# Ledger of designs, part 24: designed miniproteins, single chains, continued (2)

Each design is a single chain, and the fold is of that chain. pLDDT is the mean over its residues in the fold that is shown.

## One batch from the design tools (miniprotein)

Design m4799
Fold by ESMFold2-Fast:
Structure m4799 (fold): chain A 76 residues (1-76)
Amino acid sequence: FEELFKKELLKALEAETRFPELKAKVIEIVKNSKTLEELLKNLKELLDSPEYSEEEKRHLEQIIKRAYIKAAEALA
């Protein structure tokens, strides 16, 4: 699941043309996270950060949700 989730998350991020700075930071987190637990923790910290707008956070949440669903479908 972990590798599938990372793969789908990176695909979704590549397709995203909005918020290039947030996109670059999320890609960095995905590449540098060793475990699914670490990845989810780092993504949650990013979503809790005051550095990003509510709009940016909502878009990231949708990207994460879509990637999770696609990874789960591939495993089922």
Scores: mean pLDDT 76

Design m4800
Fold by ESMFold2-Fast:
Structure m4800 (fold): chain A 54 residues (1-54)
Amino acid sequence: MYKLSDEEKRAVELVVKKGLTAEQAAAELGISPDRVAEAVIKAIKTGELKKYLP
């Protein structure tokens, strides 16, 4: 099964668990908001997103 990188997992955690915007998560991680959005999309496709939902 396709795995998220450590950076991608952190991005998903910040957006989904902490409720940060893609811009806020990107600023915290030092990456672009587009990369945060890509991480969330990958999490949805792999079923990983549901592990981060409350």
Scores: mean pLDDT 77

Design m4801
Fold by ESMFold2-Fast:
Structure m4801 (fold): chain A 93 residues (1-93)
Amino acid sequence: SKLEEATKKVNEAILEALRDPSASTEQKLELLEQRLLQQYLLEYQPGQPAPSRAELRARVDALLAETGLSLSQAQVDALIDRIEAAIQVYLSS
C-alpha cells in the first residue's frame, strides 16, 4: 500500500539519520523511540497484548547493531521505559 511504502521510506530515513555522526545522542534516542513506536503501531492487531520488556530490548539491540550506535544500559532502559509508557497510553485509549 502507499502508506506501507511511505512508512518504509520514513524508516529508511530514520536509519540513515541514526548513522549520521553529526547528529546528537539525544536526537538519535528520539529517532529510535519514534521508529520502535511506529513499528509497533504498524504491526498492531486489535486485542493484541503489550510487548514484553524483553521483546522491546531485543528490538533496541537489533537497531543498535544495524546502525552501529552505542548506548549505555541506563540509556537503553530509559528508552524502553518511554516506549512502554507510550504503548500503555495507546492501548488505554
Scores: mean pLDDT 77

Design m4802
Fold by ESMFold2-Fast:
Structure m4802 (fold): chain A 83 residues (1-83)
Amino acid sequence: NQDRVNSLISQGVSYLQLSRDYLQRGDYQSAIQYGQLSLDYAQQALSLNPDNISARSIVSGSQNVIRLAQLGLQDPQLAQQRL
């Protein structure tokens, strides 16, 4: 179980980093896509271990990036100021 949780967390972190990179570049659609993938992996990790701090952190980070990217689709200038 722990090895599986760690694998899911590693994938979640990787996709969160990609999501943030796309957000920084102003590619809001890709930022949302990879943010959602990161969130999905983190939620899978939490389904196996609800107390996992790393997985909870990835959920928070992914939700934040998705929110900023969604804002960027509506107001790209405001989203860039929040990066």
Scores: mean pLDDT 86

Design m4803
Fold by ESMFold2-Fast:
Structure m4803 (fold): chain A 94 residues (1-94)
Amino acid sequence: MEEKYKELVERARELIEKYSEIDPEEAERLLEALEQAEKDYEKLLNMTAEELRKETGAPDREYSEEEIEKIKKEALERGIKELEQLIEYLEKKL
């Protein structure tokens, strides 16, 4: 769910801010990576079937609305997992 993704992003930002007192250079890089990931996710949510075909390397494939929604859902689930891993990494460092 998008709500869970936003909550994890906020939690990651809080942990990165705390980590900046230990390693400000790595914390800044992690924050930039997080902001880029958010932008990439917003881009994905607004992608059309044609844009998805170009990104997947299958320009001749016709995507149904259900397939598009599935691709976006799977991308969100991967993003959530990656955020959970980042949070675990930061909590172990703090």
Scores: mean pLDDT 76

Design m4804
Fold by ESMFold2-Fast:
Structure m4804 (fold): chain A 60 residues (1-60)
Amino acid sequence: MDLGLELGVAQFHGAPYIPSPEVEEGLKKILDYMKKNNITLEEASKIPYSILLAKVKEYL
């Protein structure tokens, strides 16, 4: 869900969503890892972008 992705990024204080290939690739990886860990888009959207990235790296 596009809104869920934007909200997840926007929740990172001081880092609003900037449409770029790197951000899109990062979000795609986050969604993949969230799906594998049975985390819904609604739950993911409540997590700040930096925290989401940290979780993805932890599972990498």
Scores: mean pLDDT 58

Design m4805
Fold by ESMFold2-Fast:
Structure m4805 (fold): chain A 90 residues (1-90)
Amino acid sequence: MEVIEEIKKLVEEGKIEEAIKLFEENYEKLSNEEKAEIYELLVEGYLKEGKIEEAIKIYGKFKDEFIDDDKFLDKIVKMEEKLREALEKA
């Protein structure tokens, strides 16, 4: 989808808040797999910027939405591991 490419570009440019706004504006149009990919990009983007608290908030939203879907458990675990590592290094 074009919106995923735009979100990825915004995250790569450090415009994470703009990426979140675009994600929210297109949320109902996205598949669960596309939403999961975007949540991962946002978490990684915030961690790259050293904004650990913001990354945790995005992770929390993703976990609350997808925790009951076994398909996304591996992605949830991987994001939790990245957040834990970032907190230990801070």
Scores: mean pLDDT 82

Design m4806
Fold by ESMFold2-Fast:
Structure m4806 (fold): chain A 92 residues (1-92)
Amino acid sequence: EVDEKEREWLKELYERTKEAVENKDLKELEEIVEEAEKKFGYELAAQVAGYALRLLGLSEEEEKELEREGEKAKSAEEIKEILLKRLRERIA
């Protein structure tokens, strides 16, 4: 079920994520994460949010903090929320 349409949609989603990061557009990033969640669940939403954070450039200190928060997360939903919080902090 994943094939051509899904791969193209994922490519477009990641390109939108890059553009939103370049533009410091937090609202677009939040919308992208919500679209990922609705279509493929919390796991993809977390992956997209993490990708956006890496594009923004994480320091070693920020990366260690994120790992620590991830270790206490009990679900992909919690990981998504942690990553969204970090995106808000980085862009605001």
Scores: mean pLDDT 79

Design m4807
Fold by ESMFold2-Fast:
Structure m4807 (fold): chain A 65 residues (1-65)
Amino acid sequence: MDRAEAERALAEARELVAKGKEVLKDPNASLKEINRAIADILRGIGLALDAALGAGDLSLSALGG
């Protein structure tokens, strides 16, 4: 995974999670909107995990320094 792609995926993941959390905090949100928010959060988590795993080798490098 290219670093630019990983950064873009992380940005999209953060956006999806933030948007989903905002819907979950809205007392006027319908059950359908809540379900969509949960789906967006899960998709965001999946994107973040994929990006983190793609960049995870750099984490091990930083552990020693």
Scores: mean pLDDT 72

Design m4808
Fold by ESMFold2-Fast:
Structure m4808 (fold): chain A 75 residues (1-75)
Amino acid sequence: VDPLLLELLEKGKELAEQKKFELALDVYRAAVPDSELAKVTPTQEDLDALKGSPLPEEEQVEVARGRTLADQLLA
């Protein structure tokens, strides 16, 4: 796996944990092409973590996909 990809995914996860969801989304979009991110099925746990965020539902799903991908590759 590309070390830069892992670094960006970890940074996105950290930003999401700080509730900086818009910045997390930007980092995930920079790290992973939209086509590849769309193939990731977000876990219910990652979706639940974004409940109450100010993001539109479609962007919440994108951040959840990024978190799920980060967990899969960083595990």
Scores: mean pLDDT 77

Design m4809
Fold by ESMFold2-Fast:
Structure m4809 (fold): chain A 86 residues (1-86)
Amino acid sequence: MREEIRRLVGRAVDAARAGDSEALERALKELAKTAGISLDVVRGIYDNVLRPLMQQVHMGLISEDQAVDRVAEHILEVSEGIKHLK
């Protein structure tokens, strides 16, 4: 579960950097299915968490691995119901 989510976040990052909208959409759908959360929630995490972190990676402020780990942890927290995001 955890490693699969991390792998899919990495795939979304790669697709976004390549401008591959089809691969990005596939990665987001697989993330939603794997985490057991709605696609709309995953898209929200992409727009509000991953995109700003990717901007920081592009600017050299953090590593890609740090961005992937932070996003994967956030998705796991939402999936496990630890936060009030049901």
Scores: mean pLDDT 78

Design m4810
Fold by ESMFold2-Fast:
Structure m4810 (fold): chain A 73 residues (1-73)
Amino acid sequence: SGLEAVKRVAESIADALEAAGHTEQAKQIREDIEKAKSVEEASQVVIRGTNIAHKAGVLDQAVAAAHAEAERL
């Protein structure tokens, strides 16, 4: 489903943040995505996760992970 696809993209961003040592930010994204009930809500989590990754200095890793996951779905 579209919702599950967007949730997997958000999880990939969280995985990239966790791999870089940003465990608390990764946990926040996973909690937010678990609560998302629509594609719109899940997309807002992806946008937020991307902004967090940018501030954490791992935007390239997060974008690469998100694109790879989107292509698998």
Scores: mean pLDDT 82

Design m4811
Fold by ESMFold2-Fast:
Structure m4811 (fold): chain A 85 residues (1-85)
Amino acid sequence: MVSDEEVELAMKAFEAADAGNFDEFRQLLDELTRYLAEKYGLSPEEARTVALGVLGRIGYLKRQGKPVTKEDIAKILEEEIEKVK
């Protein structure tokens, strides 16, 4: 099951990118990718695909002026993980 830990990592990675803090973004993206690979038994390539897919979908929702909640991010994570299985 998706937990608050990967949701918070995805939120922080997106916020770093949105703020233009690309060094922090890279670190958080790498941390999220590693966490997803370890927790869900994904390859590094699959985990990176999930991480980037999640961040892209968060960006899309925010661009549409929609609030993005932790529950929204958890659902996006579940859907992106399922796509690579």
Scores: mean pLDDT 86

Design m4812
Fold by ESMFold2-Fast:
Structure m4812 (fold): chain A 69 residues (1-69)
Amino acid sequence: MLEENKKAADAGFAAYKEGNKKSFELGQAEGKLVMYEVLLEGETGKISPEALERAKARAQAKADAARAA
């Protein structure tokens, strides 16, 4: 699961360097989702669970919107 999301984020960054900003925006949104999942899996415990849940909801909404565009 995380490997798949990481590939998408890395691909977005590579496409941006070639002048493909749309792919970069997609990779950025997916990167935020991966970052949230890593935090939730316990890499850090210093952010409140409620804040993480709200951040996850916003990150997923942005990722879905970016993929739809």
Scores: mean pLDDT 63

Design m4813
Fold by ESMFold2-Fast:
Structure m4813 (fold): chain A 82 residues (1-82)
Amino acid sequence: GRPLTPEMRELLEEAARALTEALAGRDFSDEAQMYAAWVTLELVEEAPDAAAGRELLARAVEAIRSATDDASLKARLDALRA
């Protein structure tokens, strides 16, 4: 895939970390947590350009935000998206 901008990579790493933290509170294996983070990173790594990558990240963040009950994770994801 095309290289990510430094800003996009930082946002993705933060989003992946937030997702991993949210899943750590559930009865999920470490493998499931890492897989979710990996998929999020892969989706943006395959973006044809930086703008498309940001749009994919925004959609992924919204999907995760809608599915999670972790108020701290929601706040962090909102900050990353804004």
Scores: mean pLDDT 53

Design m4814
Fold by ESMFold2-Fast:
Structure m4814 (fold): chain A 119 residues (1-119)
Amino acid sequence: MTAEEAKIVLESLIKLLENPDIKVTFEGNTAIVTYEDTPEAKKIVEESVEKLKKVKGVEVKVEGNTVTIKFLEPLSSGLPEDKREAAKRLEDALFSSTNQDVALLLLKRLLELVKESLE
């Protein structure tokens, strides 16, 4: 995906993880979002799904209170060579993480590299 598309994906995932009623699990090439039936959580999930469906590098499936985001391309793929290797390491750590706070920190660091690539 492009660096601009990676920015949209990362900002959406960060917004989801910052809500206590939303849980995101990273496994393989997917992010699985589960959320409580609160108006705020539903709004954040709906806004994120709408943005993510416009990104060609991801596939979004919605079933009840579960959203599956399948990564068709690495988040790092659109970054310059000098940043791509560092981004790939952060992405590999993200998809190996079982801790939401660690995942949030990794996403924020990835977003910083993506933003630097767009400057």
Scores: mean pLDDT 84

Design m4815
Fold by ESMFold2-Fast:
Structure m4815 (fold): chain A 73 residues (1-73)
Amino acid sequence: MTPDLEAEIARLRALLAERGWEELARAFDRAVASIDNPGEAAALAIYLTDLLREERFSREVLLQGLENAIRNR
C-alpha cells in the first residue's frame, strides 16, 4: 500500500476513534481486510470520511453500509 492510501485509512480511523464509534471502526477494518485492491480500500476510507463530515447519516446507517460492502466483496 502507498503512504497516501495508508494516510487516508489512518485519518478515518482517527476520526472514528475521536467520535467513540468503535463498532464502526471494527466494521471498517473488516471491510478493508476483505478488499484485495488497495485503491478500493482507500476510496472506501475517503467516501466514509466525506459522509462523516456531512453529519446527516447516523452511525447505524454507516454500519449497515459497511456490513453490506463486506458481504458483496
Scores: mean pLDDT 71

Design m4816
Fold by ESMFold2-Fast:
Parts: C-alpha cells; structure tokens; sequence
Structure m4816 (fold): chain A 112 residues (1-112)
C-alpha cells in the first residue's frame, strides 16, 4: 500500500514536471534574479525538491503532497506582481495539480 501510494505521488509530480507551464517551478529560483524571494517566501521549494521529499519519505500522503504543491503555487502568487506571466503559469500549474491530485485520491479510494 505505502509503496503504491509513493509511486502514484511520484507519477503526479512527474506529470507536473512535464507540463508546459512547469519551467519556472522545476528547480529552486535563482537568488541572483530574485534576491528577496526567501524574505517573502520562507523555505522556497520546487517540483524537483518536492519529488526528492517523496523519495526521502518526507511526503507520505496525498494530503501532504497537496499542501506542498499549494505552498509552491501560493509562493509564486505572493512574490510576483499581478501583471507577471509567472502568475498565469502558477495558476495553470495549480489547476493541473488539483486535477491530478483528484485522480490520485480517487485511485486510492478504489483500492479501499
């Protein structure tokens, strides 16, 4: 059960990494380009860091994965101004993540 849930969660993150709007979220933001990012967004994360957390057993449930993905999206929405295309990318990635998480939760329910 736990190994299957981990595999399904990795599948969600891999789908997000392959998404067309994922570019800015794949790796931690460069502090040279956004030197105040860590002051506005504590513990900045990326899709790669979330994937690593799943592999390390730090994210064990779909609810924990949802919380980390929401934190990532909200961080970008907090830091970047409303006219930034990065906010549109964050909203698109967030919507895609929600759809994939709903599918994951349905698969886990079907196993019960």
Amino acid sequence: MLDLIRELMLGVVDALLAHESAGPFRYPPSLEGVPDYADVVPNPMSLSSIRRAIEAGEIRTPEELRARLDTLVQGFLTYFPEESGLRDDARELGAFAEARLAELEAEIRALS
Scores: mean pLDDT 76

Design m4817
Fold by ESMFold2-Fast:
Structure m4817 (fold): chain A 80 residues (1-80)
Amino acid sequence: MIAAEVVSVEREGDEATLTLLEDKSSPLSSAGDKEELRVKAVLLAQGALENSVVSKVLSIEEEEQEDYTRVTARLQLTEV
């Protein structure tokens, strides 16, 4: 299972912004791994967004905190 908490999913037209908290103590944490965070963002966005497929990751930003890493991902969507 993916060790991330979804804080928010904001959809604006063909784009979505996903905010995650990554638990640094988890063996499934992807903090500091940009490619793994990209994959997690796509999977979690697909689970949260109905009738849409993530076509592209536009950006990933990491903000490190003491016990977690806050991740903000911008995603391009295609509706199905």
Scores: mean pLDDT 72

Design m4818
Fold by ESMFold2-Fast:
Structure m4818 (fold): chain A 59 residues (1-59)
Amino acid sequence: SKIEDLAIKQAISMTKLPGVSVQQAIDQLRTTLKMMGYSDAQIAAIVKKLEAEIAKEKA
């Protein structure tokens, strides 16, 4: 939970950097979680949570 929340916060921070797209931040998060041993199902759930947080910040 804490590691997942930190990864989501880092991905959101990346979207605020000049020249970084939302898709690049999502792809980087997927790669990092895969390297950390997360399953495809766990990664999909975390990415969905990240997408919801990005949408919330843009509303």
Scores: mean pLDDT 80

Design m4819
Fold by ESMFold2-Fast:
Structure m4819 (fold): chain A 69 residues (1-69)
Amino acid sequence: SSMEEEILKRAEEILKQENGKWIKLAELYSKISNTGFSPKEVYELLKNDPRFEIRPEEFSLDTQVRLAK
């Protein structure tokens, strides 16, 4: 959907400003807030897109994301 594409674009833009730093999914989610998507749904979108790298691979409060190199 167009909203999923917008969320992925916003996430990419935020992570580009982080200079390759790993950030917590919770922090990223707060910056793209008011999407109508849950943190778990945003996690699934990021995990299935090759532009993003996730650690650890399991969804948790400590899950971190960055742009793939």
Scores: mean pLDDT 80

Design m4820
Fold by ESMFold2-Fast:
Structure m4820 (fold): chain A 61 residues (1-61)
Amino acid sequence: SRLAELEARLQEVIAETQAMMEKAKAAGKLMSPEESKKILELSEEASRLTAEIARLRRAAA
């Protein structure tokens, strides 16, 4: 279903964000501007996915 596809993508976005943060933390490094931009883009995508999932759940109720 569309809901399952969105939830799967949200999990991918969360996993990628966590992997980037854990890698930076383990290395003891400050994130580069490019890495910070990627985290921001992933955060924005997660927000959009969360809103769409909520919309579909409301429409189905």
Scores: mean pLDDT 82

Design m4821
Fold by ESMFold2-Fast:
Structure m4821 (fold): chain A 108 residues (1-108)
Amino acid sequence: ELDELIERAYQALIDGNKEEVLKTLEEIADLTGNENIRKFVEAVKEGKMEEAAKYASKAIDDLLKQGRTKEAMVLALAAEYFGLPLTKREHQILVALGLIYLYLKRKE
């Protein structure tokens, strides 16, 4: 279930489908119970980019503490996709790993 949402999020990022990226993140928020993901999506929809960056960072930290590395990587990629600079080294590493994963997935 959650793995299917993660794959759907990666496909939406590959396709540049903003609406599908936000929709899959809302569904990930529901399944993980991570309120910061939901607040990130709401902030992006409202064009509140500073608030969106704040909630993205918090959500990534929450997910990493829970060992949810795949979900954290999706959220880091989504923040990059929306042009939100991630300042923490751990978050930047997740973006780099996620971009490598997207590159490999596009070849399939």
Scores: mean pLDDT 84

Design m4822
Fold by ESMFold2-Fast:
Structure m4822 (fold): chain A 63 residues (1-63)
Amino acid sequence: SVVEKAEELLKDKEFLTPEEVLEIARQAGLSDEQIERLKQAIDDLGLKRLTPEEALTLIRYAL
């Protein structure tokens, strides 16, 4: 699944930038519309650094 792929890509990360989260989401198979939703959620929350858990939660939200 997309979520399992995202979890695998995040497993060895301590922190990620928004740009790194968007790249992982693209690699995991999110569509352009889902990537736009993810970017908007990160922007709305004002996140400049994300934990893997935060990144995965927002990726699930964007699905």
Scores: mean pLDDT 86

Design m4823
Fold by ESMFold2-Fast:
Structure m4823 (fold): chain A 90 residues (1-90)
Amino acid sequence: MEEIEKLKKEFDEELQRLADLLDAGAPVSQVREEFKKILEIDKKIEELAGPSPEIAMKTVAAALLVVGRGVELGDTAYPEAFTEAMKEVK
């Protein structure tokens, strides 16, 4: 279970990094890549441990941060970044 604990730690670190990138006004390309990492870690945790409501809710919260930033800025590139990341990982 050390691998799952490591992935959960990485997941929380990437969630914080995404929030920091959005807050700093980082390029949407960096936001997209960061969100993609979150989705990839979520998928790995699900493959190893099965579905987790906790992890799923955190991933949804991350998605809402990305989409919400686009709404705040009137910039469709943020919802598009969400869609692109989802398409590549799912």
Scores: mean pLDDT 79

Design m4824
Fold by ESMFold2-Fast:
Structure m4824 (fold): chain A 73 residues (1-73)
Amino acid sequence: VELYLNLAETYLNLKQYDEALSVLLGLLSEHKLLSADTQLRASNLLQRLQKEAPDEATKQEAASLLQLVQSRS
């Protein structure tokens, strides 16, 4: 889990939004149950993707994943 979060943050810092999105999708596909800390960190990264990504499709997918993370509380 920690590796996924760190990798996604690294891709975001490098402005590699597609790669960051893929890593977060991988986290959510492998882990059906998330700790509160993981949910918060994933939500923060998805919010950054939604705000910073230049591509509308990436923004929309990030918003969808954010809803999914929130529903797993």
Scores: mean pLDDT 77

Design m4825
Fold by ESMFold2-Fast:
Parts: C-alpha cells; sequence; structure tokens
Structure m4825 (fold): chain A 98 residues (1-98)
C-alpha cells in the first residue's frame, strides 16, 4: 500500500471517531490529500500546506492536539515513511480521542 493511501484511510477513521459523519470525513480527507499533493508538486510550500491543513481541521472542530498528529501523519506520508510509522501516529491520535 502507498503511504498516502494508508494515511487517507487512517485519518478518515480518526475523524469518524471524533463524531464526524462518513460523508464529511471523506470530504475533509480528500481536501487534505489535495493540499498535500499541491506541496508534492511544488505548487505550494510544505509550510503553507501545514497552515492550510491546520485551518481546515480547526473549522471541522478537530482539537489542536489531534490536528497536530494528523499533520504528522500527512508529513510522514509526504516523506514516504513506512506503514509502521503511520500506525504509530494513528494509535497516538486514538489515545488523545479515547
Amino acid sequence: MKAIDLAEKLIKELLKKLGISEEEAEKIVKELIRIVMLALLGAISWEEARAEIRELLKKAGVSDEVAEVIIEMLEAAFNGEPESKLLELYEKAKELIE
């Protein structure tokens, strides 16, 4: 599995655990992936991407602590980190929610 595909799946599950509907979670995840892809293509800086991601998650009602872990997951996927790193970050985010 590609790191970004796994990150998309794990982030969607985190948003659902926060009480966000499946439809809204899917919309948020698609927008997060769009922002990451713009940074990957060099259309925006990773610094700008992080700022846009924080704002999107804040508008969705995601806490700052959970939003930072989601940003770490997207950054790990952006850098091609292994699936084990994404799963570690997912468990960290779950502890903040549960």
Scores: mean pLDDT 83

Design m4826
Fold by ESMFold2-Fast:
Structure m4826 (fold): chain A 101 residues (1-101)
Amino acid sequence: MSALESKVIEILEKLGAEIVEQQPGYILAKLDGEEIEIQILGDRVFIRTKSKETAEKLLKAFEEEGIPATAFVGSSRAKFKKAISDFLEGQELPSGTIIEE
Protein backbone atom coordinates (compact mmCIF):
# COMPACT_ATOMS: atom_id res chain seq x y z
CA MET A 1 0.00 0.00 0.00
CA SER A 2 1.37 3.44 -0.91
CA ALA A 3 1.77 6.20 1.71
CA LEU A 4 -1.05 8.14 -0.01
CA GLU A 5 -3.39 5.11 0.08
CA SER A 6 -2.66 4.62 3.82
CA LYS A 7 -3.39 8.30 4.48
CA VAL A 8 -6.65 8.18 2.47
CA ILE A 9 -7.81 5.18 4.56
CA GLU A 10 -6.87 6.96 7.81
CA ILE A 11 -8.89 10.03 6.72
CA LEU A 12 -11.90 7.84 5.82
CA GLU A 13 -11.73 5.97 9.15
CA LYS A 14 -11.43 9.29 11.04
CA LEU A 15 -14.67 10.41 9.33
CA GLY A 16 -16.37 7.17 10.45
CA ALA A 17 -16.30 5.41 7.08
CA GLU A 18 -16.37 1.60 6.75
CA ILE A 19 -13.84 0.25 4.23
CA VAL A 20 -15.71 -2.32 2.08
CA GLU A 21 -13.06 -3.09 -0.56
CA GLN A 22 -9.44 -2.07 -1.08
CA GLN A 23 -7.28 -2.61 -4.14
CA PRO A 24 -4.13 -0.76 -5.32
CA GLY A 25 -5.32 2.76 -6.20
CA TYR A 26 -8.99 1.92 -5.43
CA ILE A 27 -11.13 2.09 -2.28
CA LEU A 28 -14.84 1.35 -1.85
CA ALA A 29 -16.29 2.62 1.44
CA LYS A 30 -19.54 3.53 3.20
CA LEU A 31 -20.00 6.84 5.02
CA ASP A 32 -23.30 7.93 6.60
CA GLY A 33 -25.02 5.06 4.74
CA GLU A 34 -23.69 6.21 1.35
CA GLU A 35 -21.42 4.28 -1.02
CA ILE A 36 -18.16 6.11 -1.68
CA GLU A 37 -15.85 5.11 -4.51
CA ILE A 38 -12.28 6.45 -4.48
CA GLN A 39 -9.74 6.24 -7.28
CA ILE A 40 -6.16 7.32 -6.54
CA LEU A 41 -4.09 8.42 -9.54
CA GLY A 42 -0.60 9.73 -8.80
CA ASP A 43 -0.93 12.38 -6.08
CA ARG A 44 -4.67 13.02 -6.73
CA VAL A 45 -7.87 11.50 -5.38
CA PHE A 46 -11.12 11.13 -7.37
CA ILE A 47 -14.27 10.57 -5.31
CA ARG A 48 -17.72 9.31 -6.32
CA THR A 49 -20.57 9.83 -3.89
CA LYS A 50 -24.36 10.29 -4.18
CA SER A 51 -24.59 13.39 -1.95
CA LYS A 52 -23.06 16.84 -2.42
CA GLU A 53 -22.87 17.13 1.39
CA THR A 54 -20.76 13.95 1.60
CA ALA A 55 -18.60 15.15 -1.33
CA GLU A 56 -17.95 18.51 0.41
CA LYS A 57 -17.10 16.73 3.69
CA LEU A 58 -14.58 14.45 1.93
CA LEU A 59 -13.03 17.27 -0.14
CA LYS A 60 -12.53 19.34 3.02
CA ALA A 61 -10.91 16.41 4.85
CA PHE A 62 -8.50 15.75 1.96
CA GLU A 63 -7.69 19.48 1.54
CA GLU A 64 -6.84 19.74 5.28
CA GLU A 65 -4.25 16.97 4.70
CA GLY A 66 -2.88 18.61 1.52
CA ILE A 67 -4.28 15.97 -0.85
CA PRO A 68 -5.68 17.30 -4.18
CA ALA A 69 -9.16 15.85 -4.66
CA THR A 70 -12.06 16.07 -7.13
CA ALA A 71 -15.57 14.80 -6.41
CA PHE A 72 -18.29 13.41 -8.66
CA VAL A 73 -21.83 13.48 -7.26
CA GLY A 74 -23.94 10.83 -8.92
CA SER A 75 -24.79 7.13 -9.18
CA SER A 76 -23.24 6.59 -12.63
CA ARG A 77 -19.88 4.81 -12.51
CA ALA A 78 -19.61 5.32 -16.29
CA LYS A 79 -19.87 9.13 -15.92
CA PHE A 80 -17.37 9.00 -13.03
CA LYS A 81 -14.90 7.05 -15.19
CA LYS A 82 -15.46 9.52 -18.05
CA ALA A 83 -14.66 12.48 -15.76
CA ILE A 84 -11.39 10.79 -14.74
CA SER A 85 -10.60 9.97 -18.41
CA ASP A 86 -11.26 13.61 -19.44
CA PHE A 87 -8.85 14.77 -16.72
CA LEU A 88 -6.15 12.35 -17.93
CA GLU A 89 -6.67 13.68 -21.50
CA GLY A 90 -5.83 17.21 -20.30
CA GLN A 91 -9.08 18.71 -18.99
CA GLU A 92 -8.29 21.04 -16.09
CA LEU A 93 -9.98 20.05 -12.81
CA PRO A 94 -8.85 22.25 -9.89
CA SER A 95 -8.63 20.60 -6.47
CA GLY A 96 -11.98 20.91 -4.67
CA THR A 97 -14.01 20.66 -7.91
CA ILE A 98 -17.43 18.99 -7.63
CA ILE A 99 -18.99 17.54 -10.80
CA GLU A 100 -22.73 16.81 -10.50
CA GLU A 101 -24.52 14.13 -12.58
Scores: mean pLDDT 82

Design m4827
Fold by ESMFold2-Fast:
Structure m4827 (fold): chain A 70 residues (1-70)
Amino acid sequence: SMDDKLKQIFEEAKKKMEELVSKGLSREQFLQELRKIFSETVEQLEKEKIPEDKINELLLELGRYTAELR
């Protein structure tokens, strides 16, 4: 289902962000890699034909999650 696919993509993005935190990157490198994760996540959601409103909701949730990683 679409909900299962959204959950899978969200969990994969979260895992990538957690791995990124563990790498001990500089602030600039961290932000660059974080931007890449967001871009790749959007591309995957668009490829899966996910509606734009659902993509925006997921990106908002990921943004909130990144604020809580520190």
Scores: mean pLDDT 82

Design m4828
Fold by ESMFold2-Fast:
Structure m4828 (fold): chain A 85 residues (1-85)
Amino acid sequence: SMEEALAQIEKIMRETEERIRQIRREAEENNIPDSEFRKKVLDVLLEANQQIEAILKQYNVPEDSPLAQANKQLTAQVQEALAKL
């Protein structure tokens, strides 16, 4: 159901936020350059978007739904940001 899909997406978003916090802590501890930090964050966001796409397919969420369209747009934005690094 859509409700179950949203619950799984929420879990991925929470786990993704925690991974980004860990990456930030490691970047601060190891004096990682901003460009490398941004790449690590974008890679994690791309992975999360791919997991969300898989969930949307698993729960038969229509590709033309606002939720599926939003995820596709965010994936494209992350890929564009990675290409500019």
Scores: mean pLDDT 84

Design m4829
Fold by ESMFold2-Fast:
Structure m4829 (fold): chain A 78 residues (1-78)
Amino acid sequence: MSGSEAFEAVLSAATALSALPAVESISIEDTPEKITITVRLKPDATEADIAAAKAILEAAGFTITEETATRIVAVLDK
């Protein structure tokens, strides 16, 4: 994947996630091998909120690697 494609995927996912009221914060880690997005959900986030955040990440090409009641971790290989 080119840096431009990876950046577009990150920007798309981050923008959509930031629009969700249940998202507390987003952390992005960029390495030569992969991009990792960690989404922190508010303590009162519901299963529907988690599903919406996962759908946004998957639509952007990310693979969900970790899911908890308050955190989702997704990876995009370069």
Scores: mean pLDDT 80

Design m4830
Fold by ESMFold2-Fast:
Structure m4830 (fold): chain A 87 residues (1-87)
Amino acid sequence: MLSKEEAKELLEKLTEELLKVASPEEARRIQAIVDLLLKELEEGKVSAEEALKAAASALDAYTREARRNNEPEEFIEKLEEARKTLE
């Protein structure tokens, strides 16, 4: 069982890594999702496991979109790494 603090730390670390290779537009999208999940965790609206599952689903969708949009391979690889960490 993951604590709220562990889920927050994991989401923040993955966000930091993704932002190193993301375009400004992708960075805004990633930040918006993470901010929402962190807010819902803080408010007790979702469990740590629910937040990480939501993040994994979002990363899967973004990976497909990034491939369709010919985003840099480094960004796609980082999205795939992040998704594996959340599974």
Scores: mean pLDDT 76

Design m4831
Fold by ESMFold2-Fast:
Structure m4831 (fold): chain A 89 residues (1-89)
Amino acid sequence: EVEEYDLGVLKPGESRTVTVKVDPEIADRLTVTVLFSTPGKLPTSQAARADAPVKVFDEETGQTVYEVTATITAPDLPEDVRVTLQLNY
C-alpha cells in the first residue's frame, strides 16, 4: 500500500519539512520515499530523510497515532519540481 501527499512545487535546492500522521499498525513497517516530477519527464523516486515515528494522542479522533517528520530537498534541476511524499507499507 502507498499513501501519497502532494507537497507542491519546490525550486532547485529548496528544502521543505513535512509531518504526517500514520496509524500505529503501519508505523513500524513504514518506509518513506519522495517522488520528484517535472513536466514531460519521467518521475524520479528516492528514499526520504525521515525521523523515527513519534507516538502522539490525536485530540480530533480520540485515537493514538504516530507522526512521521520528513525533510525533502529538491535536486539541482533547471526546472521547478513537483514533490510528492510516499508512505510505503
Scores: mean pLDDT 75

Design m4832
Fold by ESMFold2-Fast:
Structure m4832 (fold): chain A 104 residues (1-104)
Amino acid sequence: SSALERIRELVREAARLIKEGARLLSKGDITKAIGLFLRAIGLALDARRLLEELGHPEVGERVYELLTKAIVEAMKLALKGDLDGAIRVVDRAAREVEALLEEL
């Protein structure tokens, strides 16, 4: 349970960083946005590793895929000026990850 709570904290922080990156990207702060997206990828990798250590490698891979796909889609939407869409995509990915973790 404490290991799963650490994974939930990593996922929540990754989602926060992706949403902040999308906001910065929509304002033209490209360098800062990229830095936040890279940090979010690092947190997604940490979550995958911890899930693998807990004996759930398929869940770890799925969590990583959902978060990295959310980064790509949020970037695309923010670049098109759809910041609300970018935030919505990230929040959906975070909810899907939480649902996966609740089944563990």
Scores: mean pLDDT 91

Design m4833
Fold by ESMFold2-Fast:
Structure m4833 (fold): chain A 65 residues (1-65)
Amino acid sequence: SAIAQEVSKEIGEKLREIGDGWNDVVTGIKLIKQAKKLGEGEEGENLKNLGNKLIQDGLKNLGGD
């Protein structure tokens, strides 16, 4: 039915947005942890900045902004 098709589409879109946003947050956290292990330096700062950006982008996709 048309109603079943609309519901399936909406669920699919929501699951995709949640999956993408959650994956970015998890990846960002992992990058920040890796940056801490590298300590003070250019590589560590670059990973920290990338990790923070991924967390912000992920939270925005999850409706946090």
Scores: mean pLDDT 74

